# Designed miniproteins, single chains, continued (3), part 41

Each design is a single chain, and the fold is of that chain. pLDDT is the mean over its residues in the fold that is shown.

## One batch from the design tools (miniprotein)

Design m9488
Fold by ESMFold2-Fast:
Structure m9488 (fold): chain A 119 residues (1-119)
Amino acid sequence: MIELKESGGGTVAEGGSVTLTSTFTGDFSEVFRYAWWQQRPGEPLRLVASISSDGSKTLYDERYKGRATISLDKSKKTLYLNLSNLKKEDTATYYLVAYTLVDNVLRVVWGDGVQLTVV
């Protein structure tokens, strides 16, 4: 099973930028996509960006187009989410999620989350 560990959050000034990271370990051979999800208190999970397991195809939520970049470093086994022009509404917990397909069964693996506070 794949294992995910996020880092790179903390407190950042409004208008600044931040890079959130997640490392992956274990069995990732069956992962077809990774996604960064935002969780605000009392709100549903919202997609920020996703990337194919080979790093070739990205998808962004329209609210983040032009100010978010998702990337994958396969050699370092690390996913990055760069967020620029930060707004106070970007204050949230961010999760990396891995999507696997085994024998036509979709399995979803969640990281522990990383907190970002915009001041």
Scores: mean pLDDT 85

Design m9489
Fold by ESMFold2-Fast:
Structure m9489 (fold): chain A 87 residues (1-87)
Amino acid sequence: SVYELLAEAEEAILAAIPELKAAGKLEELMKAIAPYYEKGKEAEAAGNLTVALAYAAYAAAVAAEFVGKEELAERLRRAAEELLREA
């Protein structure tokens, strides 16, 4: 499920934060996810939880790719695309 993919992404990202911070790359990650995070918050405020979940999955995909989890990122992008198709 998309929730399992999001949980897997969260674990991978949290594990990578100390290394990203030490390398000065945390700000780059924040900038990369910001557009999707913003769209997700807008959808949530509008009551469109399906679209909000889709953008959460896109943000997680960008973050997963940033920490070298390419297969997880692709699965998250596909889940986001399915959610947007159903919305």
Scores: mean pLDDT 85

Design m9490
Fold by ESMFold2-Fast:
Structure m9490 (fold): chain A 69 residues (1-69)
Amino acid sequence: SAMNKELQLELLEELSKVDPELAKKAKEALRNGDTKTYRELMAKLGALDPELAEKLEKELLQRYIESLR
């Protein structure tokens, strides 16, 4: 249950600056209620872009991804 709308919006906003296609897919998954696809996309981001996780408020991305597990 990803009910942290503020964190979700900030994360997708930062992601859209680096990878707009991934951000678009994640937003579409959320709009369609496809929690499985959204979780998979966010997990891939955290695995492939650990530097981005560090840039997003010291582990904000890691904590968010863990909440989707």
Scores: mean pLDDT 63

Design m9491
Fold by ESMFold2-Fast:
Structure m9491 (fold): chain A 84 residues (1-84)
Amino acid sequence: SEEVETAEQNAEGLEATAEALEELKKKALELAEKAKDEEEKKELEERAEGAEKALEEVEKMAEEARERAERLRREEEERAEAAR
């Protein structure tokens, strides 16, 4: 159904955003470790911290959206199987 498809697309979008934030955090931390300037290192570490906070919020939304999508999918499949 359109409802299940929309829920799955919303979950996929949030999951993709979470992956992008995790990658941004990872790259910022890697650059911070390689930085020779103390100010540059601090700025990169602050960027990583910001990405981590955003990631925590988006991961929670992604998990809730995925659980909803899976529930709606199961309900639709159960209804289809119950139709004789």
Scores: mean pLDDT 85

Design m9492
Fold by ESMFold2-Fast:
Structure m9492 (fold): chain A 81 residues (1-81)
Amino acid sequence: MEEEIEREINDALALIYLTLGKKAFEKGDFESAVKAYEKAIELATDPEIRAEAYRNLSKAYRQLGKVDEAERYEKKADELA
């Protein structure tokens, strides 16, 4: 089904963005990590992928000193896990 293929493609792309975000985070590029994790969340249909992206987004926001955003996204991750 076209709809099933679309979900598989979107989740695969979400995993790529999640990986790119983790790589940016590892290098200390927290702004790029945030953008990549936001794209992963936008594309992900799998709640496990979304939860991981939210958790990593929260960690990136903490590194940027944006505590309120970090707490919001950590809560979203916990609700999906």
Scores: mean pLDDT 84

Design m9493
Fold by ESMFold2-Fast:
Structure m9493 (fold): chain A 63 residues (1-63)
Amino acid sequence: AAEAEALIRRAAELMHHIKDDSPLAVEAERYAVRAVILLAEGRYDEALEYAKRAVELAEKALA
């Protein structure tokens, strides 16, 4: 739970520095939103995986 929440916050922080027209930023947002929904549903392992992917995509968008 806490790890997924931290990664979701990290993805949101990274996305603050990305333009909305970036395909990677759009994909990162989709994964981050899905992670939030999964976390709310108590599906912690899936939320963690989606949150990790959101961070990876956001980092690629900034590279």
Scores: mean pLDDT 78

Design m9494
Fold by ESMFold2-Fast:
Structure m9494 (fold): chain A 95 residues (1-95)
Amino acid sequence: SLTPEEARAEIEALAKAMAVYSKLRKSKDPEDQEVLKKIAEMAGLDPEKIDEVTAVEEFRMINVIYDILLEYYRKTGKNVAELTDEEIKEIIKEA
């Protein structure tokens, strides 16, 4: 079974992944669009069709962000809930 600390880290990573995905999807910033395209590529999707994704494909993109943030937590021990949006974008770019 998961420890309480591991369970908390997973919940926080998922919540943060959903929040970041929502912001990137609504953003008109070219930098945010490039980050979203990288997430789409990592999810096995066409980065040129990010506006034409199904709900299942959105879940796949959220899962990519979740996996990246959870791996960051495992590697560093740092709480992902305390990361800024800019720090998260950098982590995604380096993944």
Scores: mean pLDDT 84

Design m9495
Fold by ESMFold2-Fast:
Structure m9495 (fold): chain A 80 residues (1-80)
Amino acid sequence: MELFKEAEELEKKAREAAEKGKYEEAIKLLEKAEELALKGVEENKEYIESLGYTPEEVKKLIRERFERKLEEIKEKEKAA
């Protein structure tokens, strides 16, 4: 699950960038993390299906999670 681990590391970097007030950098890191997480779903399609989920269902959950995180960062940028 290398792509999911790489996405998690990018999420961590995005959080650190946001904490430093680097909101534009945090947004770019989150967008890249989302892309890698979605690729990770495609790479692990058979495993996901074996757990009783569809790749489309997991991608939807990932997109909703990242949309929420991006909105949080954008609201902080707007307030700053």
Scores: mean pLDDT 80

Design m9496
Fold by ESMFold2-Fast:
Structure m9496 (fold): chain A 83 residues (1-83)
Amino acid sequence: AAIAAGDYKAAIAAYKAALATAPSAALYSNLASALLQLGDYAAAIAAAKKALALDPADDAAKFTLAIALQKLGKTAEAIAAFK
């Protein structure tokens, strides 16, 4: 609900500030998860892909990418992200 969305907006702002100082796969993965919870699926996909570019074994980023792609109706890409 609106309360949870407010918490995720604050988390997103904090992750973006941290990324400006020292980008990492973990920060992109956390950003992608927060964006997914907020319902910003396109931004979640972009952040998850950046996390996977830095760490291809990031299972959290793979999961976030697959769910975000599924939410946008990109089912073939979502299936590929799980494999």
Scores: mean pLDDT 78

Design m9497
Fold by ESMFold2-Fast:
Structure m9497 (fold): chain A 100 residues (1-100)
Amino acid sequence: MSVEELLARAAEELRRAAEIFAEAGDEETAEQLRRAAERVEALTSERDREEAIQRLNALIIYEASAIAALKNSKDPKELKARELHERALELLQEALRQLE
């Protein structure tokens, strides 16, 4: 899978997580997730490899923090969102490996 395909899929997983929080009435978290997805998609057009690596590392840290915050949740919606964050993290880490 290409870096662009990995990033596009990661953004899709984050948008799915945003929809879960929006449906739960948490528009603040939904908006934060939509902004994260936009930042991931912006990387598909980044031509500076070092800048792309730096931004990608920041997104990986963000996703790891989001997963940690949801680690002990018993809410089915939050558990589903955690799974989407975990998939996004794996895709972002694979994209980073291909850029390095």
Scores: mean pLDDT 82

Design m9498
Fold by ESMFold2-Fast:
Structure m9498 (fold): chain A 64 residues (1-64)
Amino acid sequence: SLPDLDEVIRALGAMFVGLLKAAKLSPEEAKELGDRFIKLMREQGASDEVIEELKKEMEELIKS
């Protein structure tokens, strides 16, 4: 079976977080890019549940 949209977005989110870690961006740059990514995923029809998961992952990344 094909994965649902939320599953695809979770996979994209994991890849995005990995790229931000590899790029060694400042906390401000990481937050700006993360906010833009979350907005785009929401506009593509991501559920509130997966948006909350992505927000938590970005908050943990920025705090680290």
Scores: mean pLDDT 79

Design m9499
Fold by ESMFold2-Fast:
Structure m9499 (fold): chain A 119 residues (1-119)
Amino acid sequence: MKKLTDEEVAERIARIIVYQALASGGDIRVRLTADSEEGKKLMDLFIEALKREAERFGLEVRLVSERIEDGKYVKEYEIRPLRPPLSQEEYDAFKKELGLPEDTKPLPPGAEINIGFTA
């Protein structure tokens, strides 16, 4: 198996989240947690990738809260689509492009995605 770089992994996950936000038709929340300084660096790398992908597709990414909780770095972002949601055909094409299962459904409006960064 070809080993992906941290940058390639961050970009792939960011793209999945952006397409999920577009498919949901409403705001989604992303909660990011890091349990180490190395994890925090990976989290920051992911945030930069997320902002870049969101800008390409006309989504707004807003920091809602930042804190230390239970010894972990926690950041919460809200992603708001500024364009109409994806059609069923567009979502099916997205699933095929990213190799997701055919039974994968769009996230509902107001969904929360939790991502942990461990090094």
Scores: mean pLDDT 75

Design m9500
Fold by ESMFold2-Fast:
Structure m9500 (fold): chain A 96 residues (1-96)
Amino acid sequence: SSVLETLDEMIAGLRAQAADPALTPEQRAAFEALIDQLEAIRNALEKKADPALVRAQVQALIATLEAFLAAETDPALRAFLQALIAQLKAVLAQIP
């Protein structure tokens, strides 16, 4: 599935970001939480869970990311979060 491939790529990108030694402990914990949420969405889609439940999970994650973006001052992390939000909105549009 192209949606599952997109989610797998997003998870890999977040794991790479979480491994950056320049991150604060708070930023690292936030990336770990995002990875857990994306893995839950990916697994729900793979198991063909209720589309309404998956949509709600993706919408909740977008809201969480928009809150992180609003609090973030680092330009590189802001750009990363904006790209991640855009990718999740594209995923949301593909859920039946």
Scores: mean pLDDT 84

Design m9501
Fold by ESMFold2-Fast:
Structure m9501 (fold): chain A 71 residues (1-71)
Amino acid sequence: MEKLKEAAKKVEAEIDAVIEELRKLGDPAAFERAIEMLRGLAEKARAAGDDYTAEVAEKAARRLEEALREF
């Protein structure tokens, strides 16, 4: 359990790096594709009863939405 939470924290750290790379590219369409992928992942995770993975994916999508809004 604890290892899974630690892995999720690393994913959250990686999403910050991804946001910075997308910001440098200056392509809002890339943000939109990433957001849609994460939303789809969250929905599938919830359907499978994996609320933890769903929450991580939703938080990542929200971070991308915030970055896109600043674009």
Scores: mean pLDDT 73

Design m9502
Fold by ESMFold2-Fast:
Structure m9502 (fold): chain A 78 residues (1-78)
Amino acid sequence: IEEYKELIKKDPNNAEAYLKLGEELAKQKDLETAAVYYDKAIRLDPNNAKAWENLGKVYKELGYDEVAEKYFEKAKKL
């Protein structure tokens, strides 16, 4: 986690670092924070299907099923 936070400090536009940080937080069940980082990754790289899919998974676990379905559809179209 700290390694990816340092990458973001050096390059705030590093979409991959945000994606990796989100994945690490999701593994720790910090789902709400993971969603924030996945959203950042998508804003920097909207064509990253994995970020959309991971954001969908997080929102589904948080109980936002309709939001999750929209993110899954977005990932599928990429």
Scores: mean pLDDT 79

Design m9503
Fold by ESMFold2-Fast:
Structure m9503 (fold): chain A 60 residues (1-60)
Amino acid sequence: PLERAREVGRLIAEEFGLSDEEIEKVANTAAEQARASGGDVPTAARAAYEKALEIIEKRK
C-alpha cells in the first residue's frame, strides 16, 4: 500500500512538472500520509497535491 501511495504522489508531481528532487518529496509526503491514515489512497493523493502546490508556490 505504501508503494502505491508513493507512485500516486510521483505521478501527481510529474503532472505538475516538478524536478526529480521535488517529485521525491511529494512521493514521500504521500507515503507518510498513507502510513498515518492506514493506507488510504485518496488521503495520499490529496497530500501529494497539496505538497506539489506548496512547492510551485515557493518556486514562483
Scores: mean pLDDT 77

Design m9504
Fold by ESMFold2-Fast:
Structure m9504 (fold): chain A 66 residues (1-66)
Amino acid sequence: MKISEKEFDAEVQIALLHIYSAIAKVAGDEETAERLDKAVEEAESYLKQGKFDEAIELATKALKEF
């Protein structure tokens, strides 16, 4: 299997969004959970298209807001 540097970074950022979304849901912070879930869906869409830079940038911005 090939894991490029950018692909690895994108997967890590998306994994962090998933973790924070799960924590927000457990904590009852529905607004933060919904925002992070949307960021996950958009970042995963970029990842599927091979747009790793866009996935990383979107995920990083979502994480910086929280």
Scores: mean pLDDT 80

Design m9505
Fold by ESMFold2-Fast:
Structure m9505 (fold): chain A 61 residues (1-61)
Amino acid sequence: MSPEEKVEELVKKAEEYAKKGDFDKAVELYRQAHELAKKENLPKEFIDRVKRRAHELVASQ
């Protein structure tokens, strides 16, 4: 699995937990996705997308 696929999998899991109301796990998974994306030097647009989705989750609470 590529670094991009791993980050996307983490984001997908985060969204699933958010839909279930488990925001603590959702935030943790978004953090892991963001850290992995930065560690693997993924494109800024990809990193910003992950960060924006995480912020949208916390802002809606």
Scores: mean pLDDT 77

Design m9506
Fold by ESMFold2-Fast:
Structure m9506 (fold): chain A 59 residues (1-59)
Amino acid sequence: TDKEKIELLKESVEHLKDLIGEEVAEEILAKIDKAKSFAEAVEIVNEALKKAGMGVGLL
């Protein structure tokens, strides 16, 4: 169940590669793979998306 949720989260991050950049997306995906739970994976993605959104110029 948690693994299935994490896979959906990874797919969402892959959809954002064109927006946030491949390097940033790959870093997020690698961190998600090390996540012990779905909650940890969500926190990783949220933090990275905040940084990416700000860095891309408030998109």
Scores: mean pLDDT 71

Design m9507
Fold by ESMFold2-Fast:
Structure m9507 (fold): chain A 65 residues (1-65)
Amino acid sequence: VTKEVAFLIEAIGIGLEYGVDVKGSVENGVVVLELSGGTREQMEKAAKAIKERAKELGLEVKVFL
């Protein structure tokens, strides 16, 4: 399992904690995520948590709301 694939699984878990559905893929070393469901506040909090975690891991991520 690559670091990017492991992070995609972790990001799905973070989304679930905030009541948000997370779908994504890994494209040329970039983790591409699409967030849906929940309230605006839940999606913004999930996106922030996901981006902060990616930065800790040195990973490039794109998040779409």
Scores: mean pLDDT 85

Design m9508
Fold by ESMFold2-Fast:
Structure m9508 (fold): chain A 95 residues (1-95)
Amino acid sequence: AARAAAEAGARLAAAGAEAAARGAAEGNAARYAGGAIAAAGAALAARLAAGGEEGGRLAAEGAEEGARRGAEEGGTEEAREGGELAARAARGAAK
């Protein structure tokens, strides 16, 4: 149960980081900020409710993967930077 919740948190963190990267590529500040906040929130939730240290680690790793995918899809430096910032926020929230 806890591991399944941690995996769900990781998927949400990945989706948030990917959205942040795409928002940055589009120049859409609201999508960029919303994605970053969603990634950080998912990582914090995973840490607090879904497995503590393991949950936080999985969510942070998910955010990093989502950021990579979003940067590749966006194809811009802004997409990479936006994704990296969202992944960093998720790592901070997971600690």
Scores: mean pLDDT 74

Design m9509
Fold by ESMFold2-Fast:
Structure m9509 (fold): chain A 55 residues (1-55)
Amino acid sequence: MEEEVKSLLEEMEKAAKAGDLTRAQAYLFGLEQLAKIDPRFKKYVEKAKEILEKA
């Protein structure tokens, strides 16, 4: 599970750096859904939001 969360974060970062905000937001939504199920993943959602904000 944590490997999948890290993979989603990495793909989101790549999409944001490529300027594909639609794809980046879709990955962020996926991370937010996982964080609702397991709050331990909230740190990855916060990191994803920071990456998207700076893009």
Scores: mean pLDDT 79

Design m9510
Fold by ESMFold2-Fast:
Structure m9510 (fold): chain A 97 residues (1-97)
Amino acid sequence: SPHERAIELLREYGRRVLEILERNNAPQDVIDTVRSQLDALIARAPELSIEELINAVEELGKVIVSLLLENGMEEAAKEVEKVTRELIERLREIAEE
């Protein structure tokens, strides 16, 4: 279903974000915070419309980027912004099906 594809894209996004943090040597507390936020959104995703999921991803992406910038992780923040934009674009494509 479109919903199942959206959730799988969200799970892949979560894996990509955590990989970015690991490559950029993020502190463990930053990784744990981001993982917790991603897991909470993934758990809630089945109850959200695709439009609500897009809004939630936009908000979460901003929170993660802000956290990374607060920790001096400019390159990781740029990579997260990019993969967040890519996910939002793909979710919008699914919403039009």
Scores: mean pLDDT 90

Design m9511
Fold by ESMFold2-Fast:
Structure m9511 (fold): chain A 100 residues (1-100)
Amino acid sequence: MVRVTLTATVDVPPEQAEEAARSILKTLRDALEEAFKEQGITDVRLLEERVEVEGGKATATLVFESDAPLEKAQRAADLVVQRLKDAGISATAEVEEVEE
């Protein structure tokens, strides 16, 4: 089993904080689901969805688990990070192999 943690941050004026938080969560979720599907990963479980707005930045975190091989999950995560960066969103992903 693997656990994927995706974190993305965008700069947001305080007056747009709620709209940006909603938009970033949707963008992350859609991008990650598309990347997993492209790698043939269909058994994805969402464990956590969180967004924090502080200091003119909106930071979204999504945590997923899958029974997929580490290599496929890592490729999916790398694709998401690249797509987000191409869209001007600062993103990082951690892929961890969970024992059993």
Scores: mean pLDDT 79

Design m9512
Fold by ESMFold2-Fast:
Structure m9512 (fold): chain A 72 residues (1-72)
Amino acid sequence: MSVEELKEEALREAREAKEVALKLSDEKLREAVREALREAAELFAEVLREKGASEEEVEEVREELLEIAEEA
């Protein structure tokens, strides 16, 4: 899997998780999903660095993932 493919997969998965979170009526469950998404953003950033992504690419994906988490 290329860096670009991994980036697209991570963003797609995060957006799907956000949609699930938005359907939850319990605020504690929604906050748990937001926290999980924030933690996943940092882990995905590390994986991208290991796969040879530039710091600009890593920061772009990290910021986008954190934005998705904030919207959840």
Scores: mean pLDDT 80

Design m9513
Fold by ESMFold2-Fast:
Structure m9513 (fold): chain A 63 residues (1-63)
Amino acid sequence: SKEEAEKALEEAERAAVRAYLEGRTEQANQSGKLLQEAKKALEEGKYEEAIKLAREAFRVATE
């Protein structure tokens, strides 16, 4: 759903910011690229794709 996609994006964005603040620049940058793709999918109404991309962004940011 849209709400699930928005929540997944919010969680991933927080994780990416945390990675950046911790000096994990490569993880933060890779997560940022995935977040841009997730936002595009959300804008296109592709909620399942947006959720998948946001979860990948979260995983990368938390490694």
Scores: mean pLDDT 86

Design m9514
Fold by ESMFold2-Fast:
Structure m9514 (fold): chain A 55 residues (1-55)
Amino acid sequence: HMAERRERAQKLADEAARLYTEAQKLIASGKDPERAEKLLEEAQRLADEMVRLMA
């Protein structure tokens, strides 16, 4: 049954999307490029974990 795996993947996707959105806002504002870079890295890590769960 895939329900728990799908729920976990959805939570990872939602968190990655949130981090990506925050990073884009920081990039657009130019206020904190180091923070934006860290957020993009974390979003990518969560996206990679989601892909692994769905494999």
Scores: mean pLDDT 81

Design m9515
Fold by ESMFold2-Fast:
Structure m9515 (fold): chain A 58 residues (1-58)
Amino acid sequence: MKLSDEEIEEVLKSLDLTPEQKEAVREALKTGDPSKLRGLTPEQAEKLNLKILEIKEK
């Protein structure tokens, strides 16, 4: 799924992630490569998916 840079930053600001996790999420969302997200816990990955859906619903 392709997100704009603005949408990606909105997702990152809404999640309490480490700098390393934020960079991994940013790259995953820009490239659409879910393997970049393997460093997240299942709970963090679920919160990320819900936030992406929220942003895309608007």
Scores: mean pLDDT 73

Design m9516
Fold by ESMFold2-Fast:
Structure m9516 (fold): chain A 60 residues (1-60)
Amino acid sequence: DELRKKAYELALEGLKLKIEGGDQEKVDELGEKAQKLMKEGKLSGEEASELIAKAYEEAS
């Protein structure tokens, strides 16, 4: 649960930064960290996809 929350926060931050035309290196770093936390949090591919979709919806 804690790892899932952190993954969501990082994904959201990265997506917001990307949408606003921010630093691509930072966007990539945040995305990579979010993916790592999703794996460590034992999310299935479907759960990870849903988390990213929700983050994208909130970021837009």
Scores: mean pLDDT 79

Design m9517
Fold by ESMFold2-Fast:
Structure m9517 (fold): chain A 77 residues (1-77)
Amino acid sequence: MEEVIDEEFKKFDKNGDGKITKSELREYLKKLGYPDEVIDNIFKYLDKDGNGYITKEEFKEFYRDILEGKPLEEIFK
């Protein structure tokens, strides 16, 4: 599970800086079938500091919640 999360994060963090941009997250979530408005809400939820990027730790928590089968509604609470 952790290895899967690390591989997914690596796909977004193409420059190895430990950060995911909004555009990188959007590309991934669109492949999973999420609409743009849901993706924007997810990014807003994860980017607590408003920095325009998501850290590896924030991504790891989110991805784990998805793998556990939690609906997005519960994740956003």
Scores: mean pLDDT 69

Design m9518
Fold by ESMFold2-Fast:
Order: structure tokens, then C-alpha cells, then sequence
Structure m9518 (fold): chain A 42 residues (1-42)
């Protein structure tokens, strides 16, 4: 269910994180994606 691709994308985004602030935003985005997936439950 595309879990592998999303996990890979998160790892790539983590590589782009160069500051603690970016890491914090990454966490927020990660939570938003989880909510979106729950809401988009076919």
C-alpha cells in the first residue's frame, strides 16, 4: 500500500534536513501525512 515508497521519501526528506527547525517541520509534515492517509482511507 505504498508504505515502502513513503518510508523512502521520508528518509530522503530527512537527508535534506540540515537544521533542527527543519527536523521539527518534518515531524509536523509526517503527522499531517498520517492524518491524510487515515482520512483518505478508501
Amino acid sequence: KKVEEEAKREREELKSVTSGEDYYRFLQRHRAERRRRAAAAR
Scores: mean pLDDT 69

Design m9519
Fold by ESMFold2-Fast:
Structure m9519 (fold): chain A 66 residues (1-66)
Amino acid sequence: MSPEEKLREELERLARELREQGASLEEIYTAMAKKAVELSEELNIPEKVALRIMVEIMEEVSRELA
């Protein structure tokens, strides 16, 4: 599994867990942004790439809640 795939899997898992807990979109976004930055440092992924993946997941979450 690539570092980008690991990042995506972890962020998708976090988003799912927060949604199950009834978190707001703002709370999910804040947690996801923090996790993306943390994982970018751990996995040696450029921060811009990690944030792009996070935004893609948040767009999917927003569409499902609309």
Scores: mean pLDDT 82

Design m9520
Fold by ESMFold2-Fast:
Structure m9520 (fold): chain A 61 residues (1-61)
Amino acid sequence: IQKKINSITKSLSQQGITLTQQQKQSLATSPKPQITKILTSMGLSKGSATIAANSLYSISH
């Protein structure tokens, strides 16, 4: 699970997003709709969050 979290963190850092430990855990274990919701709550637009969630879901699942 840590390797998965590290991959997600690195991907999002390249997009200018910094995550808390709780957000990292949530992204690593959440289904795609939940990932989109987390990303929008972090300030991404709905469109950007959807694209990022698709990418992250592929990495995490």
Scores: mean pLDDT 69

Design m9521
Fold by ESMFold2-Fast:
Structure m9521 (fold): chain A 66 residues (1-66)
Amino acid sequence: SNREKITEMLLRVAELRKKTKNPEVAQEIVEKLNEVMLAITENSDEEALKIAEEAKKEIEELVKEE
């Protein structure tokens, strides 16, 4: 289900946040997570999943640049 996919993405993002040692990157990850949580409350599960996928992609890019 879309809800299960969103949960899996949030778990992976939480793991990436634990791996970063840069406080600026950690703060940006928190801000993107807040955006995803807002999307879950304001949008359909399908739209929230798309927003979560984009946020995960951006977070993975930030962590790779460390």
Scores: mean pLDDT 75

Design m9522
Fold by ESMFold2-Fast:
Structure m9522 (fold): chain A 60 residues (1-60)
Amino acid sequence: MEKEKKLEAEIALAFLRMKMYVSNVPEEKIKEIVEKIERLIKEGRYEEAIELAEKEIKKL
């Protein structure tokens, strides 16, 4: 279960990063958001990482 959620979080982050680049989001803002999500993944907080990524995608 944990390994599957980790992969889901990593996929969500990759998709968000792609969407932010396509939407011309400033590099500094992309870095800030990516670092926040990567920190959540590193801490094992996969559900929070997924939720944050989805929330940011909806803002685009």
Scores: mean pLDDT 82

Design m9523
Fold by ESMFold2-Fast:
Structure m9523 (fold): chain A 70 residues (1-70)
Amino acid sequence: MEELKEEIERVVKELDVSGKSALEVAMEAVQRVFEKYKEELEKNPLSLEEEKELLTFALRQARKVMEEAA
């Protein structure tokens, strides 16, 4: 969980947020992190609760980055 959150934070900072909504940035970051950790997640899948936590975290990170970019 901590590794996935750390990677989401890193990816959100690397994404071009211009012209995107916070939800779009968050969804893109989550997709990239899940793709990177695909093999690990296939062996140890996340619970629905953990998935919700990651999406919520990604939304908060996206909003923070977009506020700083404005």
Scores: mean pLDDT 78

Design m9524
Fold by ESMFold2-Fast:
Structure m9524 (fold): chain A 55 residues (1-55)
Amino acid sequence: GPSAEEAIARAEELLRRAEGVSEEAVRDAKQAIKLARQGDVAGALAALHEAERRL
């Protein structure tokens, strides 16, 4: 699976796309960044999937 760094990069890109479009996607993208920074890559990917689903 992707590394924590890859998950953070993907979440940051999604956050940029979500700003002004979906508050829920912004929250999920921020949660993905937080989880990836904590080493929870699986949790970060779950939050990324939620953010993508809301866009």
Scores: mean pLDDT 83

Design m9525
Fold by ESMFold2-Fast:
Structure m9525 (fold): chain A 68 residues (1-68)
Amino acid sequence: MTEEQLKLIEEKIKEALEKEKENPEVEKAEKELEMLLKLAEVAKEKGLDNKETLAEKKKELEEELKKL
């Protein structure tokens, strides 16, 4: 996985949050998306230079996205 793929995930999360701001039922989903964004930042800082670590972090992020 590349840095560009991580940025793409972050951008999609931000866009989803911005569009759903007016829906009170989505407040829980916003919190979950915020946690995913934090996980993406941690993966970027600590795992970006290691292909094996990036693959594991990508799998974790994909599982978290499915929970939304």
Scores: mean pLDDT 64

